# Ledger of designs, part 81: designed miniproteins, single chains

Each design is a single chain, and the fold is of that chain. pLDDT is the mean over its residues in the fold that is shown.

## One batch from the design tools (miniprotein)

Design m2807
Fold by ESMFold2-Fast:
Structure m2807 (fold): chain A 105 residues (1-105)
Amino acid sequence: SLKEQLLKLIDEVLDLAEEIGFTGFNLEAVRQKALSLKTPLDLLRLFLSIFGSLADDPSLTPEQRERLASIAEEVIRLAEENLSSPEALLLVEELRVMVEQIRAS
């Protein structure tokens, strides 16, 4: 399902956060929050929150930035293929801008 695919991508971005020693949020609390969410749109919102926090971390290596961007591009692809609400389209555009900013760094 779309929900399971988004949960997998959230796990991948949280695994990256753990690898870099990210301290901007409690990783276990965020993993539990993701599991409690009922809709793909809520998961998309959570992903943007996680991604935005990680994207601002100055310690990211070029390889970690590329991995982060690739995870986000897969989230964009899944959301564009499966979600059509105005809110989902806005979130996808916000995520796309963040991906372009990471690649420009």
Scores: mean pLDDT 86

Design m2808
Fold by ESMFold2-Fast:
Structure m2808 (fold): chain A 88 residues (1-88)
Amino acid sequence: SIEELVAKAKELMAGSTLPAEVAAPEIYEKAKELIKKGEEAFKEKKLEEAREYFEAALPIFEALGDKEGVLEAEVALGVIEIEEAILS
């Protein structure tokens, strides 16, 4: 579950000075995979599916302390909101 990944990320990053890619590589890879799947769904105009992937990635990047990953997910969610407004 996303909640379990968030909990593990917090545990692995606790007291670590290393970046997420080094300190929690498997969870970092999982978060990057969610972004990739979200981008793929967005290209296919599956806006709800894309939203779900980006919403799942956001708390994982937050738990990892990856500010760039957080920004990437937030920007993607903003783009989906704009696209949904245009289509409505």
Scores: mean pLDDT 85

Design m2809
Fold by ESMFold2-Fast:
Structure m2809 (fold): chain A 78 residues (1-78)
Amino acid sequence: MLSEEEFVKKVNELLQQVQEAIKNGDLDTAFQLLQQIEKLIQEYLASDVEIDKEKLKELIKKIQELGEQVVKLEEEKK
């Protein structure tokens, strides 16, 4: 099982990879990384571990903002 600190670190590492993929115009990779983050969050929450709800909220907000950015860039792609 991942600790809260390990989980937050892993999600942040994946979020950095999403940002780099977006920067490089690799929207397919960015989308796949966002799906990996969603799966990781679902698995972590399913393990009935205690998590700081404010930290979780902040992570979800960052994921949503990056997801919206990917969708917007795909719409701008013609």
Scores: mean pLDDT 77

Design m2810
Fold by ESMFold2-Fast:
Structure m2810 (fold): chain A 96 residues (1-96)
Amino acid sequence: MEIVEEVKGSASSEESGITLEVILKEYSDGTARLEIYENGKLILEVEGPAEEVKLKARIIVGRAQLRSAEIMKVGEEYRPEVERVRKRIAELEAKL
């Protein structure tokens, strides 16, 4: 089994105090492995079909964005963005 794609992403909010790191490895057999770290702590590790694992990664990132907004107590100016993220998560979950 060889890695055909490796994606590393990080998102941090100095204001919310949350740093999210995502490591996604896609393998030549059509599977992928996802590792998600929050403030340096592994919070999720999942392996399975690449499309399902990628979908789960997108859902978790969206949930982290919502959690960041909640911790920040963001005002009404961010309400449309928060609602778009919620809708996107629901659409992604419906694909599972």
Scores: mean pLDDT 71

Design m2811
Fold by ESMFold2-Fast:
Structure m2811 (fold): chain A 56 residues (1-56)
Amino acid sequence: MFEELLERFRQALLDPDPQKRKDELVRIVTEMSKLSKSDEELFEFNQRLNEISLQV
């Protein structure tokens, strides 16, 4: 599940439509929060999101 969200996040960052990009990023963050079972998992996922954003 987190891997799917990370892939969607990467694809969202590459979306040329700024409105679709913003909407998808918000959706991904919301789903991430619902899927995290602990603060540690949420922190790890945020670290991976940050790593992907540095690549784009």
Scores: mean pLDDT 74

Design m2812
Fold by ESMFold2-Fast:
Structure m2812 (fold): chain A 101 residues (1-101)
Amino acid sequence: GAREIDELRNWLFDQLVGEKGVEVAKRFSEEALAQFIKGVAERLSSKEGMEKVAKILRNAYKAGKIKGAEEGAKAAIEVAKKGEDAEESIGIIEETVREMS
């Protein structure tokens, strides 16, 4: 329910901001974050899975592969669907960002 989504949202923001502070949090709109949480929950169904996706997203932000909240949300959903490996996930993020450009 809504309470579970809020808990996942808070946990995800804690993971994402750990290295980049508020910079990463500001790139996720409420709608983009809701889509991200839904996509991750449907594919990974675990806190460990969400933590892996959060690490991949942080690396992508550091590399400049993700520049906005919508790009971040779409990349996260594609990573959750297609890859668990960091190198494969970076490739998926690059392709997703190009499609959004």
Scores: mean pLDDT 53

Design m2813
Fold by ESMFold2-Fast:
Structure m2813 (fold): chain A 92 residues (1-92)
Amino acid sequence: SEERVKQFLEELLKTVDILKKLIKEGKYELALAAVQSILDQLQFLEMDAPEFVKELKPLLEKLKELIKKKDEESALKLLDEIEELIQKYLEK
């Protein structure tokens, strides 16, 4: 459903803002759990938005590794790239 995909993307943008805040506050375990929750949810979105899932999944896996390393600068930059990807799909 197009409406379901749009709702998921809008909620994901809010989650990106929360992730940026958690990382800036040094709450890496909470940030890691949030990224894993998104990855788990992508399995249900794959049928409705396969191209978006294909582009987003490797970015989220990379984000997990950066969070594990506590690389704040690279993690925040990658979150900006994820935000741009989400906005691109919202405008289609």
Scores: mean pLDDT 87

Design m2814
Fold by ESMFold2-Fast:
Structure m2814 (fold): chain A 82 residues (1-82)
Amino acid sequence: SKEEVIEEVLRAVRDAYQLALKEGAEAGLAHLERELQKLLDEGRISEEALRLVLDAFRLGLETELSEEELLEKVRVVVERSL
């Protein structure tokens, strides 16, 4: 379902955020890109959704958003792209 896809994207973002805190922004971005690419390859998200989520994650790290603030921003982006 649409909500199941949203929850999988949010889980990937949460995992990537935690990885970014431990190993740096590049490691978090690489993890997120791999997880989103799997969803794209399965036809579960669009290329636009993948790009918008990666952009939101990158901007969130640059502007020092909390995990909760980033997850809310990503939810809005994904809901509009599905």
Scores: mean pLDDT 88

Design m2815
Fold by ESMFold2-Fast:
Order: sequence, then structure tokens, then C-alpha cells
Structure m2815 (fold): chain A 73 residues (1-73)
Amino acid sequence: SAVEEAKELGERGVEDIKRAKKEEDATRYTGLALRGIGDLWQGVLIGEKAGDKEAIEIAVKAGKEAGLDIKPF
């Protein structure tokens, strides 16, 4: 479901951003940050495509947990 996909993407995105914040290597930092940001935004897009407010809210909450202002368009 969109809710399950948003949750998985959110959890993965938050973890990657947290790992990126601990990285001193620019290449590892960039890879983790881009993957994390991408996953968080993909969660929002999946929720929007499904018309599922719960999925969107999960993705937005995950973005906030990562310290990013991820919100619907």
C-alpha cells in the first residue's frame, strides 16, 4: 500500500540522512544525502499519486525527523 511504501521510504531516508551527518568523506556524505532526500521525496510523491493523506503525512513526518522541510506540492 502507499502507506507501507511511504513508511519504508521514510525510515530509509531518515537513516541515510542521520548517517550522512556523521560522514567526513565528501563522496559518502553526498551519496547518503542524495539517497535520503530522494527517498523522503519519493514517499510524498507516492502518497500524492495514491491520493492517500496518511501516506503523505508519514512522509512529511519522516522529513521533519530528518531535519528537512519536506512537504506536498
Scores: mean pLDDT 81

Design m2816
Fold by ESMFold2-Fast:
Structure m2816 (fold): chain A 87 residues (1-87)
Amino acid sequence: VDEAIDLLRKGLELLQEVAEGELRLEAEELLGLLDIVRAIEKITGEPLLDVYIRIAEEALEIAKKLTTPKAKEALELIEKALELLKE
């Protein structure tokens, strides 16, 4: 799970760098949500896999709308994260 979350964060950080306008704001919102969810999981001890999967799916939609090499790298990282989360 930690590896998947790290990959998802790296992918979202790359999306923030290359996305503009509304897509950049969406990537920023997903990064913020990821940090909030991790904090909740740390406090409660409850596995929030469904929430991480939803964040990854939303991140993939952003990555698919972009054509830059960094966006392709982000897409690969997010796809790997999603595979690890779903098993």
Scores: mean pLDDT 81

Design m2817
Fold by ESMFold2-Fast:
Structure m2817 (fold): chain A 97 residues (1-97)
Amino acid sequence: SMDERIIKEIHEKSGVPLEVAEAMLRNSKKYNEKDMELIKEFYEKDPELFKRAHATFIRLREEEALEEAKKQNILPDEETVKADREAREAREKAILE
């Protein structure tokens, strides 16, 4: 599945454990306290590696959104891009507070 591909690429490109990559993806779709705790624990242990994982995750999410828009013959307009960015920022803040 696409989710499995994203998890694998986060793991391979950043070096975070698969369980952390899975938690990041799950928490991005629906807030989950256990996933957030795992993410925070890993961030405290290796903030630089987590930062790389998060950057990879954001890029993959943007690529996924663009490919989905192409399949539906719609391209993100400026408002759609802004809304997606704000949603990503809100989820990130939930992890970093």
Scores: mean pLDDT 76

Design m2818
Fold by ESMFold2-Fast:
Structure m2818 (fold): chain A 92 residues (1-92)
Amino acid sequence: SMKEEIEKLYEKFKADYEKNPSPETKARYYLFEAVLAFSKGDLETFVKKFEEFRKILLEHNIVLPAEYDKYFLYVFLPLLSENPELARKLFG
């Protein structure tokens, strides 16, 4: 399932960041921490970690591969339905 995939990627990228701290490993870690929090209904942690993730991408000119788009859609589509203003703020 998508949830099991997200949990596995969270654990992987957390370990990667702890072993080799860099802007790139931190960005992936924070992205999956945010997406995992969203899957659990923890919107406060989701917003906080997603904003930190975006900040890292902007400060370090990091571009994520298109393969990550499915995780953004996993969050964006439910958020757009339930809170379109927040969706626009975080993704627009």
Scores: mean pLDDT 88

Design m2819
Fold by ESMFold2-Fast:
Structure m2819 (fold): chain A 62 residues (1-62)
Amino acid sequence: GALEEEMKRIEEEARRLLAESRDVILRVGAKEALEVLRTSKDKEEAVREAREILENARRASL
C-alpha cells in the first residue's frame, strides 16, 4: 500500500545517505530515521517522524 511504498522510499534514502555521505549530521539522521521505522508500533507516525528527522538533518547539514 501507499504507506509501505513511503517506508521503502525513506529506507532507501537513509541507506543511500549512510553509503554515500561522510557528513556526521546526515549519517546520524539516517540512522535515527531507520531506527524509528524499525521500532515504532505506529507505522504512520513512524513515517512522519522519519521524514522530519531526515529533513532536519538536511537543513542542519552544511
Scores: mean pLDDT 84

Design m2820
Fold by ESMFold2-Fast:
Structure m2820 (fold): chain A 87 residues (1-87)
Amino acid sequence: MKEQLELLRQADEYAREAGEAFQAGDYERAVELLEKAEELLSKVDLSNPLFRQAAIVFYENAAEFYKAMGDEKRAEEYRKKAEELRK
């Protein structure tokens, strides 16, 4: 659990920084940070409901970000990831 919680904490921090970069118009930095957050989330046990909910929120936020950038393909990919995790 210690490794899983630390991965989630680091992913949340990168996602927060990505949102700040996006609001500042630094789309290159925002994409870089989102990719780092997703790499960490890929190692998290999504059978845990709390971790799964965190991943859903991340994917929904990433989808909105890519939609705002005009990247419909990545927006759809992240929307599908969020829906796949919902029950």
Scores: mean pLDDT 82

Design m2821
Fold by ESMFold2-Fast:
Structure m2821 (fold): chain A 85 residues (1-85)
Amino acid sequence: SKIEEILKKLEEIAKEFEKLGYLELAKEIRETVEILKKIKAGEDISSLDPDNSYKIETEEELLELAEKVLKIAEATYEKILKEKA
């Protein structure tokens, strides 16, 4: 599924951040992946999102959020690589 592919790509980006020494960024991405996985499974995320920041009502909205998160993570990774070059 598209959501599973996005979650896998996010985990791969998190591993690349760890390799580069950006441990906090890797942690933040992994925490986001766990939240997205719980939303996908229909699990309660109130302990992870007490402010109800993830207002997901449909599968399409979940996919759109995941794609947005992936684009932000990829853009951050690209910026870090360019700053090191």
Scores: mean pLDDT 76

Design m2822
Fold by ESMFold2-Fast:
Structure m2822 (fold): chain A 74 residues (1-74)
Amino acid sequence: MVDLSKLTPTELKILELLYKSNGKLTPLEIGKKLGLSVSTVQKHLDNLEKKGYVYLDKEGYYKPTEEVKELLKK
């Protein structure tokens, strides 16, 4: 079960940014908005994907999973 309270502040900001952008941000764009290196963003995105918070779409963009979208709406 996904639980937003178990995320770091950085990972939560990444999820909120993806949610607001309809998930069409690259790791470079996320890094620029949050003041993080691309490698740092990519490590957080990989961790979020492994835990079921985000998925890669067919175009290579990270998007919040359905469970995360439901939690962010509450």
Scores: mean pLDDT 78

Design m2823
Fold by ESMFold2-Fast:
Structure m2823 (fold): chain A 76 residues (1-76)
Amino acid sequence: SEETLRKSLERLQELRPLFLELKEQHPDAVLLFGHRGDTAYLALILPDGTALVLEARGDEVRFLRAPAAEVLERLA
């Protein structure tokens, strides 16, 4: 729903500064932002082929570390 997506985006906005700090420590990393349905996400793709991902849906947030290829397939 639009209400759930709004909450998801609000949660990501609150946590975005943490990912920006990580990006500054890893200048060659790529920061991705997007949403699919009611889920919003931030992903930091590191040069070593790992990804740090924050997923938010409503008030629920998940932090995960995965291979970049796996994350990119999930987001496509």
Scores: mean pLDDT 80

Design m2824
Fold by ESMFold2-Fast:
Structure m2824 (fold): chain A 86 residues (1-86)
Amino acid sequence: SDATLEEIARILKELFFPHLSLEEVLERVRAADRDGDGRLDRAEFAELLGLPEFVVEELFARLDRDGDGYITLAELRAYMDELKQL
């Protein structure tokens, strides 16, 4: 849903794109989520972040808590909550 993608965009803006507008991050999330299911696979997540493969590999390993090969809103929220403890 748009609400799920907007929340993903808000979290990603805070974590990785503080210099971009929410609208710009949301456009990137929509482009990456080709399936429209609110889940991002490794390749979609790498394209979204625009970071080197080795950085994406480390981040994906930390975010993909259930090991299913997808990043979900729940996993992004869990990661943000962990960072708030620092």
Scores: mean pLDDT 76

Design m2825
Fold by ESMFold2-Fast:
Structure m2825 (fold): chain A 86 residues (1-86)
Amino acid sequence: SLLEKVEELLERAGEALAAGDYARAYALLAEAAELTAEYARSQGNEREAAAAQRLAETYRRAAEIGDEAEALALARETYARLAAEY
């Protein structure tokens, strides 16, 4: 299922983080967020889909930046904003 794919991606992202490969970790987190948005859309949950899509875009940007501290700050700010809206 889509959710099983998300879980697999999150596990691989955790492995990448443990290895210090932040670019790979954020790329995997972005893919997981994209699939989460797809799942939310399939359930008719447009608000959750939009939130997951914004998170995916943030993680993609973090992966492209390649600067660990800047990428982490961007990801944390986006997550905090989404949590406050939710």
Scores: mean pLDDT 77

Design m2826
Fold by ESMFold2-Fast:
Structure m2826 (fold): chain A 55 residues (1-55)
Amino acid sequence: MIDGSTFSPEELDRVLAEVQRADTEGVRRGLSWEERVRLVRDALETTGRRLLAER
């Protein structure tokens, strides 16, 4: 579970950018809706974990 209070506005912008990048890549690759949802979710989780680890 991602807690928005844990991230600064700049960190949230980075999360949004990575999520948008993952969605764009999924669309470009012609992935199914379920695969695109997984890709976006994985990007969100991975980016969130990385930002927390940078602290």
Scores: mean pLDDT 75

Design m2827
Fold by ESMFold2-Fast:
Structure m2827 (fold): chain A 65 residues (1-65)
Amino acid sequence: GMEEGQKLIEEAERIAVRGVVTQDYEGALAELERLREEAKKVSEETEKEITRIIDGLRAAQKRQQ
């Protein structure tokens, strides 16, 4: 349901923030890719939102290198 999707999005946001704060972009991206696979089973909207979070984190990683 919507609650399941929202929970995954909130978890993805927490993982992305942790990746930036700790500078462990690779670890955070690996966890986000796993959540995206789970999101595909929930809804297309949830998958798209987690993909946006992944893209944002990858962009941040490139700026830090």
Scores: mean pLDDT 83

Design m2828
Fold by ESMFold2-Fast:
Structure m2828 (fold): chain A 67 residues (1-67)
Amino acid sequence: MKKITLTVPDLRDPENAARVVKAAKEALDSGEDAILTVQVDGAERTITTIEIKDGEVVSSRTETVPA
């Protein structure tokens, strides 16, 4: 199982959004089990955890952290 953690300052920046999309595509295309955690440290702190098994997204959870 591969664990990937990305911290980006703002998903409104197309470059940061592209990095997240690229990581997710690589995990899905590999067919390997992976956990992708994306932390956005912009105006709002948002943490998204995506679990990938057998090339499919089996669970996703997004939470906004007040601090």
Scores: mean pLDDT 72

Design m2829
Fold by ESMFold2-Fast:
Structure m2829 (fold): chain A 74 residues (1-74)
Amino acid sequence: KVHRLTVAQFEALYTLTTELQKELDELLKKGASREELLKKVDEFAARLRAAGVPEEVVEAVRQAFIERVDKLLS
């Protein structure tokens, strides 16, 4: 589904998701646990909420990154 976002919300979504991806890659290289990776995902979800991104979009992003983490650890 297409979500209506402001330019500022879209910029926050893009910036924070790219930053999260980089931080998850760094943590994986350091041998971080699944629990540590999921804590990082939740941290960025909180930052997206603070930036005014709608909860539906935040939850979709959070679920997508959790699925990606599980796939990478499989």
Scores: mean pLDDT 80

Design m2830
Fold by ESMFold2-Fast:
Structure m2830 (fold): chain A 62 residues (1-62)
Amino acid sequence: MEERFKVSKEEIEQIVKDLKEAKTPAEKNAALFRILVALASGNKELVKEVSKDNPEAKKIVE
């Protein structure tokens, strides 16, 4: 097994888009949780870059 997990930039962008389009608190929380998992998996710089245009996602990443 690889020691560092990576996700695609497109996948991270999709998560951020889901957060922007979330209509319920449950949907928003699910998207935020996915962002946290991506951060913990070593994709911090990519998540920060993609999240910079979403205030909610940027706050979690910062």
Scores: mean pLDDT 68

Design m2831
Fold by ESMFold2-Fast:
Structure m2831 (fold): chain A 92 residues (1-92)
Amino acid sequence: SSLLERMAETILEVAKELGLPLSEEDARKIAAALAAMASEDSAGLSYGQATDFLRRQFPHLKITRSHVSAFARALVERGLAEIVDGRFRIRR
C-alpha cells in the first residue's frame, strides 16, 4: 500500500482505540491533510497547527490535541513519521 494508505490505517486504528467515531474515508482525508501540511514546512508540523486545522476541516469529529498526539506517536512507532524539536515530519 502507499504511504498515505499506511498512515490512514494507523490513524483509523488509533481512533478506534480512543473511541473516536472515524470512518475509513475520514481517516484517509486526515492522513492526506497531515501529509500535505507537514510538507509545507521542512521543520515539520506542530501539534497545535495540526489540531487547529483538523478541527476546522472536520468539526463533526471534535478532534483534540490529545488525538493528534496519539496519531503522531503511532505514526512514529510504525516508521511513517519522526518527531524533531517537538514537530512531526512524514518519512519518505
Scores: mean pLDDT 81

Design m2832
Fold by ESMFold2-Fast:
Structure m2832 (fold): chain A 85 residues (1-85)
Amino acid sequence: MPKTPREIMLAAAKILKETLKISDEISDEEIVDIILQKLGVKVDKEGTRKAIEHIIEILEKTSLVSEEEKEKAIKELKELLKLLD
């Protein structure tokens, strides 16, 4: 199980990438960097929480994937949030 904020953030980026079928040419670390820059946060507990909440918002707003795929991804992201204090 991911235990550090960075590991949790990378797991969240992987869920987003797999759910939206983003190309493997874009690394999970590159997705993390893009989200952190957009939100103006760092890879710490609070920044990681805000980044995961933002990913959940993206998935809730998208029509690119089925409701079942979105619900599964959002559930996994909420479980990652529970790993933060």
Scores: mean pLDDT 81

Design m2833
Fold by ESMFold2-Fast:
Structure m2833 (fold): chain A 103 residues (1-103)
Amino acid sequence: KPSKETLEASIEIGVSEIKYSVEYTLAKRKGDSKELSESIEKFGKEVIKEVSKLKSATDEDLEELKKLTKLASDKAKEGNFDEADKYLKKMMDLVQEILKRSS
């Protein structure tokens, strides 16, 4: 059974994902690479904060999430939105693995 902590982290991550998906889509449509990069950094920080509360999250997991967030942010800043999307997907795939370990 998932713990209360795992369920709460899942909900908070989901809420952040919805909020930042709107901000991300609007920034991408404007071609505002700076705003897009800043949105990715904020999203990554919120997700990492929630994941860090989980006992199943290792220091290596948290460092990998930070690296993927930085790569996504850097690619967005370069205007390479397709590569930014790839790194965001890898970040969220790792988040889902950590949540699954916590169940």
Scores: mean pLDDT 83

Design m2834
Fold by ESMFold2-Fast:
Structure m2834 (fold): chain A 89 residues (1-89)
Amino acid sequence: AEELLAEAERLAAEARRLGEEALETPDPAERLALLKEAAELHARALILKVEALARAGELSEEEARELIAQTEELLAATLAALDAERAAV
């Protein structure tokens, strides 16, 4: 459980780094790629945190599955919004 939390923190830090890199990136296509990668890593970090809480007994298996499903849906919506914004520009 603790190892999953440490991995989640590592992925969250990497997502933050990529987000900061995107702000410094003048190429719109490269910026979009960095933002998508940051979103995917952030979702992965949240999923690992939910798994860690379930293994620690702080969440039921059913609650963990629901939160993971919500995280995956939010990621899909975020990626779609980024694609739509790119198409609008």
Scores: mean pLDDT 82

Design m2835
Fold by ESMFold2-Fast:
Formats: structure tokens, C-alpha cells, sequence
Structure m2835 (fold): chain A 91 residues (1-91)
């Protein structure tokens, strides 16, 4: 179901965000992403989920465009992919 697809995408996004914080503990951006993903996981309103997820996607794309570290670029791309899958499942 779309609900199961959304849950799976969000669970994957959470894992990637936790990996980002673990690998880059001094980078406040990855911590902010993790906190946003936790908010998304607890959000029950579909419109708020969509707004929050779109805001996260924009922030991730902006961060990727400015990133020069290939390993951070790869993590950001994985986060973008999971966020896009989550948004697609909300349609």
C-alpha cells in the first residue's frame, strides 16, 4: 500500500540521517535533518507532512549544490532519493 511505501521510505530516510550524524557529528546540518525526519515520523496531518517533506527536500538539494565532499554528496543524494520516494507515496 502507499501507506506502507511511505513508512518504508521514511524509515530509510531516518537510517540515512542517523548515519550522517554518526559520520559527521560536528556538522549541524545533518543533526537538523535528523530532527526534521523525527518530526515527519510523528506528524499525523497529511498537509503538514507534505509541507515539511518539501521543505526538507529543498534544504537537501541546496546543501548538495554547495557540497564539495564526495562522501557527503553521496549521503545527501541518498537522503534526497528517500525524501522523493516518501513524497511520491503521499500522492
Amino acid sequence: SKEEEAKKALDELLKIAEEGVARYPDDPFFRAVLETVKLLKNEKDELRKMILAHSLLQSLRTALAQETDPEKQALLQRMIDATEKFLEALK
Scores: mean pLDDT 88

Design m2836
Fold by ESMFold2-Fast:
Structure m2836 (fold): chain A 119 residues (1-119)
Amino acid sequence: GPLDLLPEELRRAVLEALKRGEKVSTSFLSAGVDVLIALGLLDKARELAERAILEEPLNPLAWIELGRVYEAQGKLELALSAYKVAVEILERNKDQWNLISRELLRIAEAKVRELEAQL
């Protein structure tokens, strides 16, 4: 499944948070990731995204940012897996959707379609 390629620590964190019934987070802990990607600091971008996920495993923005890092690294199957996790998180919280949640879902679903067409 989409989780099988992801690092075990991140996979475990999201599954345990879902099992505990934790709410979806909308924080911007990973806000620096895009800047680090633009600077070519991909390892630091990945570390920041992974830390944001470990702190808030149900933060769909952090999973989208990890997907962007993997794309920048050419790791397209890992990127697809990260974007699919973001879609799953957002789909599980439809009753609390705001404009940001809807836009993040559109971004993640568009990336899933794009990468599946390339793979």
Scores: mean pLDDT 83

Design m2837
Fold by ESMFold2-Fast:
Structure m2837 (fold): chain A 65 residues (1-65)
Amino acid sequence: MDLSELPEEEQLEAAVTLLLAALHEHKLSTSASRDEMIAATRELLAKLGQRLSDEVIERAVEEFL
């Protein structure tokens, strides 16, 4: 399933879930910088062959912080 086909709220929830998974995979702490969190999430999305807009990823990081 393409994550970009989901409603914005569900895309945000998926982005937060992927952010947490990316932090775990890269062994980053929850005190990692915003840029590190965004980069780790983008890398995980690329590995999964999924696409989310930069805006959604940034909103997920801001909501988590």
Scores: mean pLDDT 74

Design m2838
Fold by ESMFold2-Fast:
Structure m2838 (fold): chain A 76 residues (1-76)
Amino acid sequence: REKLAELRERVERLLAELEEAARAGDEAAFQRALEELDALVQENADWFRSITDPELQQEVLDLTGRVLARLAALLA
């Protein structure tokens, strides 16, 4: 599904930016990447709730789990 592929690419890019900003101690870059990630989630909240396909649901859950795990590691 094109939307999931686009979201996955955008999420992976933002996570990479967050990880790099955290390593560099760049608070401004970290804050910008967090704000973009939050905006992405908010803009797509209705689409996430509309998913009824079990395979697509599993892919979204896997992506969400990866995002949460990486964010938890960065914020620890």
Scores: mean pLDDT 75

Design m2839
Fold by ESMFold2-Fast:
Structure m2839 (fold): chain A 74 residues (1-74)
Amino acid sequence: SKEEKLKELIKKTVEKLKKMVSKSDSPIDPEKFKKSMLERLTKLLEENPDVAKEILTDIAEIVDKEVAKKLKEL
């Protein structure tokens, strides 16, 4: 289903971002990381609003409260 595919896509995206942050040699600005993550998730949810509502709780557990607040505005 679209729900399962979107959930898997979000999980894979978060896993990739976590791997980037965990690399000590990566000069990742936390603010840039959060902004990139927010923009990517917002795009995915805008294209799938019905699925977004159902998985909103799961997304909130995967990302910061601040990112979750932005997603609730969708």
Scores: mean pLDDT 59

Design m2840
Fold by ESMFold2-Fast:
Structure m2840 (fold): chain A 88 residues (1-88)
Amino acid sequence: EAKELARQAKEVAEEALKAALEKEDVETMALAEGVISLAKAVEEGDESTLPSLREALEQLARRLEENGLDELAEQARAQAEAVRELLE
């Protein structure tokens, strides 16, 4: 379940990275790359990074919303919420 959630979070972050590259938004690129890195760690079995993944997804969602990428922001928030539920 954690690995599947990490895979989904990575997919959202990869879409965010693609959008940021088209806009030359270096800050959003860095945030998306951070989520991808943390999600890969979870996929490799390091579930101790789940709280960091949640925080990174929340930061990415906020930045995407600020840039008018509301659909991607909603997806990132949904993944952050799923990580929160897994951590309970």
Scores: mean pLDDT 84

Design m2841
Fold by ESMFold2-Fast:
Parts: structure tokens; sequence; C-alpha cells
Structure m2841 (fold): chain A 68 residues (1-68)
């Protein structure tokens, strides 16, 4: 269902953000690389779940906090 698909997408976004935070902390990713990965993830969400505006906003906001 769309509801189950959305919950899985939310979990995947949280996992992605945690992985990006850890890789940044380890110096294995630059801030520029994190921005590219987040932009690619946002483009994927726009294509597959265009109505999930709040999930896209959440990913964008949390990525900005991570890079602050």
Amino acid sequence: SMEEKRKRAEENVELLLKLLEELLAQGRLSPAQVRTIVDDALAGLEKDMPDATDLKERLRRRAEELLA
C-alpha cells in the first residue's frame, strides 16, 4: 500500500541521514558529497512519491542541520 511504502521511505530517510552523519564524522565524506547524495535522494523521492512533500522537507531540513 502507499501507507506502507511511505513508512518504509521514512525509515530509509532516517537510515540515510545516520549513515551520512557517521561518514562525515569519520571524514569519509565531504559536505559537498553529502549535498550531492541528499539532492539525488530528493530527486528520487520527487519521481517516486511526488505527494510526499513533508518527507522531502524533512530530509532537506535534517541534511541542513547535519551540515551546519
Scores: mean pLDDT 85

